# Designed miniproteins, single chains, continued (4), part 7

Each design is a single chain, and the fold is of that chain. pLDDT is the mean over its residues in the fold that is shown.

## One batch from the design tools (miniprotein)

Design m12222
Fold by ESMFold2-Fast:
Structure m12222 (fold): chain A 66 residues (1-66)
Amino acid sequence: MTLRVEGVGDVRRFIGTVLRLIGDPRFEVEVDGPNTYIVRVTGSEEEYQALLEELTADPNFRVEEL
């Protein structure tokens, strides 16, 4: 399960959100461009859906399922 997230101004806060919802080591984060990150989730579908919903609720983020 993979997301592209654009508009990440605060990387530390963004990673903190992913860690809170998914937990290490059940995700990977890759830089895809300026303020743009790919998050690959190897955890549960429930954890992925929770992350998708929280990121999509932030008006500063543009979230795309890959």
Scores: mean pLDDT 83

Design m12223
Fold by ESMFold2-Fast:
Structure m12223 (fold): chain A 87 residues (1-87)
Amino acid sequence: LSPEERRHLAETAAAILAEEGSAEEIVAEAERWLASHPLTPADLAAGRAQIELLRLAAEAARAEGDDELAAQLEAVAEGLERLLAAA
């Protein structure tokens, strides 16, 4: 990712976190959704790709000095990774 793409990714992730609430709430919502919807192989692949983007966004936030945003993005990625591993 270019520095511009990295900043854009971090800004987009920050906006999503601000709208959806805390990392804990995002993970809890995903857990509730997964309990009602079986994952297809395509859904699992898409989920893995989203987790990777969240980790990249966390690195971008940390590089810009936003350790709080980086920690929240890492928490979401870890929570989703555990949910997908259990599904």
Scores: mean pLDDT 74

Design m12224
Fold by ESMFold2-Fast:
Structure m12224 (fold): chain A 88 residues (1-88)
Amino acid sequence: AKEKLAKAEELLKKAEEKLKEAKKLLEKGDYEKAKKALEEAIKLAKEALELAREAMKELEGEELLRAIALELRAIGIEIEAKMLLEKI
């Protein structure tokens, strides 16, 4: 459970970095690279979401709240990246 949370957090951090990269590419008009970065952000966020949800089944108390926070962050990244991708 703790290892799954750590992995989910690592993947989520990478998803956040890819989303930031995509936003900078969109500002520069590099739509092809932005699309690639958004697709990577979505993939990483989905993997983080899956691991967080699996961890929640085995966790209680503070660790469960941490897993829920990771789930919400992953959902937020996926939604934002999909909204940006729709505009390309």
Scores: mean pLDDT 86

Design m12225
Fold by ESMFold2-Fast:
Parts: sequence; C-alpha cells; structure tokens
Structure m12225 (fold): chain A 85 residues (1-85)
Amino acid sequence: AAASLDVDATIEAIVGNLKEAAKADPLTRSNLLVSAGILAAAVASFGTPEQRRRAADAIEETAKSLPKEDREYALRIAQNLREAA
C-alpha cells in the first residue's frame, strides 16, 4: 500500500455522506458536504488515478439528488479529483 489510508473505504464514506446530505436539513447537509470534501482530498492525495476517477463518478451520480447550490459544490469536488494527477 502506498499509504495507511483505505482509499476504497474512504470512497464509500464519501458516497454515504452525500446520500445522507440529500435527505438532511440544510445545516446538517452543509456539515456532511464539508466532511465529504475532506475525505475527497484524502482520495486525491493517496488514491490511484483509477480510484480518483471512480470517486468522481460516484460523487457526480450522487450529487444529482442534491439542491443546486450543494450540487455545484459536490461537482467541484469531483472535478478536483479528476484533475488530481
């Protein structure tokens, strides 16, 4: 392993946070999105290119269930993951 982080488990946690965010009140949703962003930064730093693309795809799919403003935030996270070389 290149790092002590379980990247696949981290991707699952990002998706879980976004699914909960879609069902949450605005304040809880904001907190879940911030958490997802932190986890996505870890995937960008420690993941393989394939894992980063997979995470971006999952975020984009899950973001469709979010309100427009929060969707734009999630899509920015996904774009950052695709650009992390």
Scores: mean pLDDT 81

Design m12226
Fold by ESMFold2-Fast:
Structure m12226 (fold): chain A 60 residues (1-60)
Amino acid sequence: SEIDELQKKLLELREEYEKILKEYEEAVAAGDEKKAAEYQKKLKEIEEKAQEITDEILAL
């Protein structure tokens, strides 16, 4: 049950990551450096959250 809940959270983070990644790529293509930097920060935060959840799963 706990593993299933953590895996669901990882899937939600993956979906959010894919959405933000697309926005990041669009900002880079448009030359919007400020917007690109903002999305890059959000992508890093999602990666950190995903790693924390992965570590929790491995500890179970």
Scores: mean pLDDT 87

Design m12227
Fold by ESMFold2-Fast:
Structure m12227 (fold): chain A 63 residues (1-63)
Amino acid sequence: SEEEREKARKELLERFEKVAMKIKEAYPDAEIKIEKEEDKFKLTVKADGKEYVEEASVEDYLA
């Protein structure tokens, strides 16, 4: 349902924001980008010469 999708979007965003905050605390100079497009979320982190990418979708979350 739409209500379930909205809850999933909120939970995914909160999860990504918490992860980003923890990374920023550990690596203050880290470049962090959170991209939101419809039901897809992407977290990109560049720290200490390394790049990390995490992706999540509402469809996978609800499956």
Scores: mean pLDDT 79

Design m12228
Fold by ESMFold2-Fast:
Structure m12228 (fold): chain A 71 residues (1-71)
Amino acid sequence: MEYLEKILEDPEAPEEVKRYVRKALEAFRAGDYRAAILYLKVAIQASEKAGNEKITELVKKALDEVEARLA
């Protein structure tokens, strides 16, 4: 989950987005992919409201990777 870890290290990423990204990473590492997807969807909404297109794109790529693991 390199995309999510990079978001957490980015000082320009909004705090609210980082909060949900941390929850998604914890859920993902615990094997709870459904919870990880839910948190990533909330993180996308938060980043879109903040107007940060770069962070929004990174979260969407991470979501695609998690969804691929359920398929």
Scores: mean pLDDT 83

Design m12229
Fold by ESMFold2-Fast:
Structure m12229 (fold): chain A 66 residues (1-66)
Amino acid sequence: SSLDEEAERIARRIKEFAEETGDYENALKSVEKLVESLEELTKKNPEKFSEQKEIMEKVLELLKKE
């Protein structure tokens, strides 16, 4: 799906940046915080934030894969 392709693209960019900085732990924590924020926003307005939430949840899952 287009959401899976977007999530893979974002995850790759984050991994590349984390590799350059050596800061995988902070990259992962930043994505986790963003997902938590999107969960709260989606509860208030699902029509605006559900797609972004789904994409970033997929990004987080990809970052957790070794």
Scores: mean pLDDT 82

Design m12230
Fold by ESMFold2-Fast:
Structure m12230 (fold): chain A 65 residues (1-65)
Amino acid sequence: AKKIALVGAATLEEAEEGGKKAMEEFGADEYIALQGWSTEEALELAKKLSEETGAEVGVAGTSPG
């Protein structure tokens, strides 16, 4: 199954760095960088993507503020 990493951070640069790291360490096939998204919002998106695509979806990052 396809592996997707959702990476949320306060800045897009941090999210992109986290996404690259997730691909290297987790073996994700792709990542999605989410600027300003909360961990809760990212988890909801991960649930939806997993249900819609059957992909294995992981979440990393921090809430803004």
Scores: mean pLDDT 72

Design m12231
Fold by ESMFold2-Fast:
Structure m12231 (fold): chain A 118 residues (1-118)
Amino acid sequence: MVTVSGGGTVPEGGSLTLTAKSSAKGENIIGVSWLRQPPGGAGRSIASISRSGKVGYAEEVKGRFTISMDLEKSTAYLNMSDLKKEDTALYEVLVWALGEDGKTLRMLPGEGVQVTVV
C-alpha cells in the first residue's frame, strides 16, 4: 500500500511537496515514478528515481521539480517549484518493490492527489 499526501491549490510561481509513504520495507524498494495526468489527458511519467540514486525527469519539469527518497522511512518526495498553470493535474505515484521473497517484483500504485495552479 502507498499513501500519498500533499497537493491542493497553489499560486503560479509557488511550490508544493508531494509525499508518498510505502508499506514496503525500504530494503525492498527498487524505485519510484511520479505520473502527471492533466485534465482530459493521459498520465505520463514526469520524474523517477531508482534505489541506486539514478534520477530521470520529463523535459518540461527539469530544473523545477526534484524527486528524492528516504529508504529508512520508506518515503518518496516530489518537490515542485516555480509552478505553472500547465502543472495543474492529478499526480499519481508508482512504487516498484520486491515482495517478501526478495525476488518477485511488485508495482504498488498510490492514490492520486490533485494539484491546481491558479
Scores: mean pLDDT 84

Design m12232
Fold by ESMFold2-Fast:
Structure m12232 (fold): chain A 113 residues (1-113)
Amino acid sequence: MAEELLEKGKKHLYEGIQAYLNGDYEKAVEHFEKAIKYFEEAIKLDPNNAEAYFLLGSAYLNLGEAYRKLGDREKAIEAFKKAVEYFKKSYELGNEDAKEMIERAEKLIEEVK
């Protein structure tokens, strides 16, 4: 079910954030990539779920921050661009909170160059 996929994705998103805060950036990347896969599967089952796109954007934004810490600027920029794409989709589907996140992700692209 889509709800079970979102819950599994959220657990990995949380564990990735904890790894990031502990300085375990490679472990953070692994968890964010797993979160992304679960959210992508949830979106395949329910392509109009604004919250699922918001969570996918959040996972990509955190993935970009982890890549930036690892010194991989190209992967960081790619992840931030994906975050913008999915936050825009969430906003189009009615999630007004996504607008602020689009602006934050675009700023991060500029900061990384």
Scores: mean pLDDT 91

Design m12233
Fold by ESMFold2-Fast:
Structure m12233 (fold): chain A 80 residues (1-80)
Amino acid sequence: MEEKKEKFKKLVEEAEKLKEEALKSTHSLEEMVKLLLEAAKKYKEAAKVAETEEEKEELLKKAEELEKLAEELRRKAEEA
């Protein structure tokens, strides 16, 4: 399905862009946390429209990694 493939591609591209923006180190820790959580959300949405179970699993793992990173950065922001 054409629409589903385009939606998947767009969600993955948006997630990658948000991840790159978060990791630039030009943002506050709080801003990085927000960007990482938005990227994780986009990966989860992409997983819902993934064509294969392998793609879905990889995207969910990426989302989990970003959520864990965001939690670590949130804790670091609290101590600062």
Scores: mean pLDDT 78

Design m12234
Fold by ESMFold2-Fast:
Structure m12234 (fold): chain A 56 residues (1-56)
Amino acid sequence: GPVALAAQHDAGLSEEELREIVEARTEEEFRRLAERTGLSVDQVKNLRAALLEEGL
């Protein structure tokens, strides 16, 4: 959806990274994703919520 496309074009995230964000369940996973993507933990969590609202 539009959020996934914006994340790929603006933040340079891969489809695999977007799937990992959606599948993340623990604070440890969010922290690791934030360190790898260059986003903050809050940004990763907000992106996950938006991706889930789009049906990912």
Scores: mean pLDDT 82

Design m12235
Fold by ESMFold2-Fast:
Structure m12235 (fold): chain A 84 residues (1-84)
Amino acid sequence: SQSLLDRDPNNPYAWVMLGRQYLRQGRYDDAIDYYRRAIDIDPNLPAAYYNLGLVYERQGRLDLSRQYRQLSQQLSQQYPQVLS
């Protein structure tokens, strides 16, 4: 729910979820903005970089897609997500 995302603006996952919604709609620039907001909150969040890779893949920017997916994999190994 968008109301749940708006309730916690400091949750980087909320911004990733919103970005995924816009990505599904083909609104790539909006999706990138939301993923960047997630990175501003948590620069070590693999999900944000993975989803940036998906945006660039859909835009045909395969080199950028590969770079962001690789960064996501590196961050997943160094900073495993702990669910609180």
Scores: mean pLDDT 80

Design m12236
Fold by ESMFold2-Fast:
Structure m12236 (fold): chain A 94 residues (1-94)
Amino acid sequence: GKVLSKETKEKLRYYMEKGSRLFDLKKYSEAVEAYSKAIELDPNFALAYLGRGVARFELKKYSEAIEDFNKALELDPDFEPAIYYREKAKEKLA
């Protein structure tokens, strides 16, 4: 795995917390932007792809949500929340 600097880890935490807070406020487009910043800092962080995917799901961007869930599962194949939300997004497209 890639070793992140302390500064990068702090920025990653900041954007993850910001994304979660914006999601709770139903500011889903802003949550997508925050999680996208987290992904720019660590493209191997499965939880950031889950967060962005769920925010995209709430925006009814189901195809883009599935792409994020697929990336989360590529990084962590046993990541149960990503499996769950990917199946929900697929149901919306059926």
Scores: mean pLDDT 91

Design m12237
Fold by ESMFold2-Fast:
Structure m12237 (fold): chain A 88 residues (1-88)
Amino acid sequence: MEKEYLEKALEYTRKAIEAARQGDVAEAIRYLQEAMEYLGKAIQAGAIEPSKKALDYVREAIEALRQGDVAAAIEYAEKAKKIVEEAL
């Protein structure tokens, strides 16, 4: 169960990075919100430490996108991606 939620969080984080690189800020935010939902499910399933850390980076990525800082958002999203990949 944990692995499935982490795999979905990784998938949506990857899609968010791609959307942000293409300049689609609204779509990137939507994908990051999906990643947050799956990271929350991963926490409930027992993957607490890596999912909480990844959630903090996803939250920072969303805030950066809202402020128009696409470069910072991509950096935070890539940090979240690395944490999720290491937890798999």
Scores: mean pLDDT 85

Design m12238
Fold by ESMFold2-Fast:
Structure m12238 (fold): chain A 60 residues (1-60)
Amino acid sequence: SREKVLEAFNTFSPAERHEMARAIDAGDEEALKPYVEKVAEKAGVSQEEARKTLEEMLGG
């Protein structure tokens, strides 16, 4: 769920959260991939669900 993804996202450092936002804004899928994997694992969701939710939360 969105709440679980947000909770997982907030366990990362400020620098890591900034890099995730930058990667999403730039469409840098290679830089984003390891963070999506970690968020999915922490949140207990699929990598696809984690990616979509992160893009919805951080995409402007």
Scores: mean pLDDT 83

Design m12239
Fold by ESMFold2-Fast:
Structure m12239 (fold): chain A 96 residues (1-96)
Amino acid sequence: MTEEQRLEMELGAYLLAVAVLLVTARRSGEISEEDAERALRLLRRAIELAKQLGDEESLRAVAELARELAELAREAGLEEEAERLEELAREAEELA
């Protein structure tokens, strides 16, 4: 396995983890501060990997996931986390 393939697999794993978190939050109708903070950490790592790989498609996926999580966070009253997720989404779009 090349280093590039390893980084692509790692990026995919972070994106999948965030997607699972989003689906779980939607099904439960709630998102915790801990879940929002975890999503922020995973998405930030995904941005760094996608930048390193030149993966514009994954940067767009990060932006979409971040926006959807920001909406859920805002509905839960997590205003600070929602704003941070929206800022991260804008950063990902600018890099794509």
Scores: mean pLDDT 87

Design m12240
Fold by ESMFold2-Fast:
Structure m12240 (fold): chain A 116 residues (1-116)
Amino acid sequence: MIEDLEKLKKELEEQVKRFEAAIASGADPDTLLRLAREAVENFRKKYEELKDKLTPQERSRLEAAIDALERAVDKLQQAVESGASPEQLRTLGEGLVQALRAAIDEVDRIIEEKKK
């Protein structure tokens, strides 16, 4: 359990680094959207594998983090489809980074609680 959560945390940290690098390099909208979707899909997949080992409160907390991340991805997708400016896409990308970091913090809190 703890090892699986630590692996999820490391995967999310790697995904946030890749996404921040893409924003900083001025990656095309399709690349940003692909990376964002990969992050959500990976998080949801890992959550589904772990959910039966989590308390109802822990599940609720992780589901809230996944939902926040999915909303950030939906906003980015709508902006890409609408032909949003590079500045607007950067702002939405930064919002997605914040959602990813909040998800990492939530996973980390659950790990620390389980070590007690």
Scores: mean pLDDT 84

Design m12242
Fold by ESMFold2-Fast:
Structure m12242 (fold): chain A 58 residues (1-58)
Amino acid sequence: SDDELLGEAIKKAIDLVGESEALKIVREVGVPALEAGASIEEVVKAILEETERRKEEK
C-alpha cells in the first residue's frame, strides 16, 4: 500500500542518515511534494534521492 511504501522509505532514510536528518528530509522534501500533488512513487523517490545526497555530503 501507499502507507507501506512511505514507511519503508522513511525507515531506510533513518538507517542511512539518522532519525533527525530523516525527519528533516520528510519535512523539507516529502511533505511539500505530497502537498504539491506528487504521486506516492514520486514522493518515495524524492525522499530516497535526497537521503543518498545527504549521506554522501556527510
Scores: mean pLDDT 82

Design m12243
Fold by ESMFold2-Fast:
Formats: sequence, structure tokens, C-alpha cells
Structure m12243 (fold): chain A 62 residues (1-62)
Amino acid sequence: DYIRKVHLERAEEFDKLAKEYEKQGKKEQAAIYYRNSAIHYRRAGDLEKAEEMEKKAKELEK
């Protein structure tokens, strides 16, 4: 599925960006990118990764 592959690639890109912003202490930006990653993992059918990204975003919003 081409569409699933595109969403998986975007999810991985947003996950990497989120980790980079988190490393820089930019928690609000990291949370936004983790949420975007979760949306794309969900659309790719990777529900476990989507949930993991949502949890990371929530932790950063504390």
C-alpha cells in the first residue's frame, strides 16, 4: 500500500523531529511533532506506535 508507506515515512520523520526538539528542551514543539507522528502512524496502521507517540506528547504537556 503506497499510501500506508507514505504515512509511515512521515510518521518516522515527525518522530525524529520531535526527539530533536525534546533534546533541545523545546517541549511544546516536541509535543506538536509527536502528535503529528501519532496521526501518521495511525493512518499507516501502526496503532502501537501511534499510542506511544500520543503518550510522549502528553508527558511533555505536563
Scores: mean pLDDT 86

Design m12244
Fold by ESMFold2-Fast:
Structure m12244 (fold): chain A 116 residues (1-116)
Amino acid sequence: SEVEERLIEVMEEAKEMFLNGEPVEKIVEKMDKREKEILASITDPEEQAKVRDVMELLKGAIRYIHALSKKPVEEAIAGLERLEAAVGDLLRGMGLDELAEKFREIVEEIKEHFRS
């Protein structure tokens, strides 16, 4: 859907900001701005609620990834694998299979960054 495509764009932007070393609060602030823009384009209240739930999940994921970046590499990688499984399952449960696959790809890029 167009909404899922926009959520994928939000995650791609958050990934780039994270990999560029931007502060997590700046990343979350940018995600909040994107959330407001997406919500403004939606008229269906159920779809708006779904977007809010997904954005809360994704903002939580970015904060958790940032916390993992302060851990030893092995612990950080294990945390990323647990996060991918949990977030992926939740997104698929919401019918957001393309976003779930994109989230998996982003987590794999972040894992490689942590190994570098």
Scores: mean pLDDT 90

Design m12245
Fold by ESMFold2-Fast:
Structure m12245 (fold): chain A 66 residues (1-66)
Amino acid sequence: GLAAQVRRLADALLARMRAAGVEPSAEVLELLEKAIAAAEQGDVATAMRHLAEAGRLAAEQIAKAS
């Protein structure tokens, strides 16, 4: 289901950040939690929005650490 896919994407993002030597910020973790919660309620648009924002912030955090 949607929630399982969003959890997999969240886990992959966190693994990528840690592999880059970057600890996920509280903001990234909060956005991933909100994405999962929205997915559990079937709110695809909200889940995708939060997941995209988490990905954007994660990419920014990795770039700044490099």
Scores: mean pLDDT 86

Design m12246
Fold by ESMFold2-Fast:
Structure m12246 (fold): chain A 61 residues (1-61)
Amino acid sequence: MEIEPEELELTVEWLKEKGIYGGVTSEDVDALRRRLEEKFGRKFSREEASALLQEAMKKLK
């Protein structure tokens, strides 16, 4: 899965805004998908949003 730097950056900022650092729920994944789709104008799968969350959480450590 190819991760775009801008999509990853938005995910990091979103995690900081929400205070989510682990234990991501399906609702969190769906909320991130909506934010990504709104910002970038393309469909995001749950797997893509989950992968972005995992990489963003690594950057927050």
Scores: mean pLDDT 75

Design m12247
Fold by ESMFold2-Fast:
Structure m12247 (fold): chain A 55 residues (1-55)
Amino acid sequence: SRVEEAVEALLSFLKSLGLRPEQLSPATRRRLFEEFAKRFGVEPEAVERAYRERT
């Protein structure tokens, strides 16, 4: 799904920066959900749910 593609892109982006999910501040995490949701044409809340399931 597009939501799964958005989460995979987000996780790949974090890996490319050498960042682990737990190193993100709440503000940065929210911004990334919004940005990747916009790129893939999905809801930020859907990206957040899928991200939590994978981390």
Scores: mean pLDDT 83

Design m12248
Fold by ESMFold2-Fast:
Structure m12248 (fold): chain A 107 residues (1-107)
Amino acid sequence: DARERALANVRVLAEAAVREAEKAIEAAKKGDLETAIKHLEAAKAFLEAALDVARAAGAPEELLRALEEAVRYAEEAIEAAKKGDLEKAIEYAEEAKRKAEEAARLA
């Protein structure tokens, strides 16, 4: 089934984004903003790819919303990290991770 394969791909991409967000949070907690930004950008790329696949597959609105929110939080985390705001970068990265986990669960 083409839709089942697409949703399985969304799950794999969302899970990859979770792992990248975890690495970003770890780097940020150590004060390594450069490494945190690289992992947040990787998480965002996986989430944007998942969102594109989900949209093409006609995924449920709940899944699309979780992915859109995950992308938004990843963008906020990147912006905070670039400004040197470690506390906000960690907070938004944790939110991006939570939404990516929700998307993986829904896919």
Scores: mean pLDDT 90

Design m12249
Fold by ESMFold2-Fast:
Structure m12249 (fold): chain A 68 residues (1-68)
Amino acid sequence: KKIEKLEEELKKNPSGELYYRLAVAYMLKRDFEKAKEYAEQAIKLGMKDKAEQLLNTIESLEELRKKR
């Protein structure tokens, strides 16, 4: 439900904030590939500080998944 609503908002008015929210949502879903894609788009659209920090978090969680 929440991801679908964010994707609909993104189609109407794409913004770094919406990409950032989608990256967080996919990270919580453990879909790290999509989370990284959306975080990178958020960086490109001006959410650089927050999205870079989020991208580092996603990469750390992905590495922990590989170990377990």
Scores: mean pLDDT 79

Design m12250
Fold by ESMFold2-Fast:
Structure m12250 (fold): chain A 60 residues (1-60)
Amino acid sequence: NAMEEARKLLEEAIETARKYREQGDVEKANQALIKAAKKAMDLGLSPEEIGRLVREELAK
């Protein structure tokens, strides 16, 4: 399912970005998030849906 695949991609990207930020690599952290958001849009998610999923993950 596209929504479940996109959620997994965003969760993994947020965790990857967190690790890069801990290492001081802000550029790689930002690139990981941008790449995942683009893939989620390619899977058919709206920007609003992506924003909601990111907000939910960051609220953990």
Scores: mean pLDDT 79

Design m12251
Fold by ESMFold2-Fast:
Structure m12251 (fold): chain A 117 residues (1-117)
Amino acid sequence: HMTEKERRLLDLLGRVRQAALEAVRSGTPEAIERFRAEMEKALEEFSKILKEVTDPEEAKRLADLFIEGLESIREAVRLAAETDPRVTPEQKERILALVDEFLEKARKLAEEILKSM
């Protein structure tokens, strides 16, 4: 069953997913900026949620949930780009690179917090 912290993370992931799909489909500077803003907000809230946890096992479970959610978003972006002929290869590569940057930051953040416990 979903805990309140899991629900908070899933809500953040939903916002990032929506912004990522809009960014890859439209390719507009405004959509890309919204995607970056949602990513930065999600990382900040993820850090706060993870730091609220005192049990290392619970913290690892939440970190795994968030990272797996981001990997799912990466796959959704890839599929959207491959199924929509309006998406250019350049748009696909740019947005996937941003998702990969976000994934790397999330993994590093999780590792640093878990090591401090």
Scores: mean pLDDT 86

Design m12252
Fold by ESMFold2-Fast:
Structure m12252 (fold): chain A 92 residues (1-92)
Amino acid sequence: DIAALQAQIAQLEAQARALLQQMAAAPTFNADLRNQAIQTIAQAAFLQIQIMKQTDPARAQQIIDQIYNADNPNPDSKAIADLIKKLLEEEE
């Protein structure tokens, strides 16, 4: 059910925003909050790709190709991309 997947994505995006706000409000860097934010963002992106595979398979493949071919100089962006790749590889 695409509507159920969209609801899950919205919940994950809200969780990611809350984690990023907690990090911004923290007096010191918190690696656990960063790791949770990365995991939550990657899960939301993975579910968006799953919806696209059902509604627009060509667009889904373009996004997957972009993730695999992207240069990720930012460590957070690289960690997110690497986790999305891992989730995609676990889905046959």
Scores: mean pLDDT 80

Design m12253
Fold by ESMFold2-Fast:
Structure m12253 (fold): chain A 61 residues (1-61)
Amino acid sequence: SPRQRALSERLRKFYKEETDPEKLKKLEELENEALRIYLETGDIEKAYDYAEEGLDKIEEE
């Protein structure tokens, strides 16, 4: 899906370019929680919404 591709690309670039261990830890926690949302609800769109919003926040600060 376009959302999956865009999100995966953002995540790959962030992991490659970011060296701040605190931001990397927040990203790991964000990914784990997004997966948890998907597994608990079966709603991939909710997981994407959560991941996109959280990633935007981490990228902005």
Scores: mean pLDDT 83

Design m12254
Fold by ESMFold2-Fast:
Structure m12254 (fold): chain A 65 residues (1-65)
Amino acid sequence: MTEEYKKKVEEHLKKAREALENGDLDSASKHIQEAIKYSTKLPKEERDKALDEVTEIGQRIDAAR
């Protein structure tokens, strides 16, 4: 069920942003990895949107190193 995977992606992206705001780069990285895994289960349009958000968070993690 794609809706369930979409919810998991959104949940992990939210947790990744929260971890990044707290300076917890390891936790933020772990959550974006989980979001990527669940995004592979989504239709292309929803997957592309999720991967754009993953890329944005990932760039911010890299900048904070």
Scores: mean pLDDT 81

Design m12255
Fold by ESMFold2-Fast:
Structure m12255 (fold): chain A 74 residues (1-74)
Amino acid sequence: HLLANAAIYSAALAANPQDLTALANLALLYQNLNDLASALAIYSQGLAIAKAANNAATAAALSANIADLSAQLA
């Protein structure tokens, strides 16, 4: 269930913005479906959550993931 997995990872990121594993799993799920745009959107949403939590390290890591996916998509 894609939606169930998405909800779980989104909730995990809201509760723990440092949870890069949950973020990576969600993005990987979309990439496995060849939905790179959705994967990119999930990383972008994670970045917003990390910034709201003032977690600079997680924000930097998510920015790097966004750059990598953007290179593949563009």
Scores: mean pLDDT 72

Design m12256
Fold by ESMFold2-Fast:
Structure m12256 (fold): chain A 74 residues (1-74)
Amino acid sequence: SMRDELIRKNLKAIEEYAKKTGDKEGVIMLAEMSFKELGVPSEEIARLRAELRAAKSVEEALEIIRAKAEELLA
């Protein structure tokens, strides 16, 4: 579906940004914007943001984002 393609495109863009910059705050911001665009509820985005901020590395943050994207694709 178009939504599934958008999820995959956004995930790839976030992963490429992380790989190029190592910018955890930018990765979190991109994830928030992407999931908000996909209609994820504000309360769920707030919880995700807290979890991403608590992540010890950009790689750990990406694992959390991938898990959320996979959930939305199911």
Scores: mean pLDDT 87

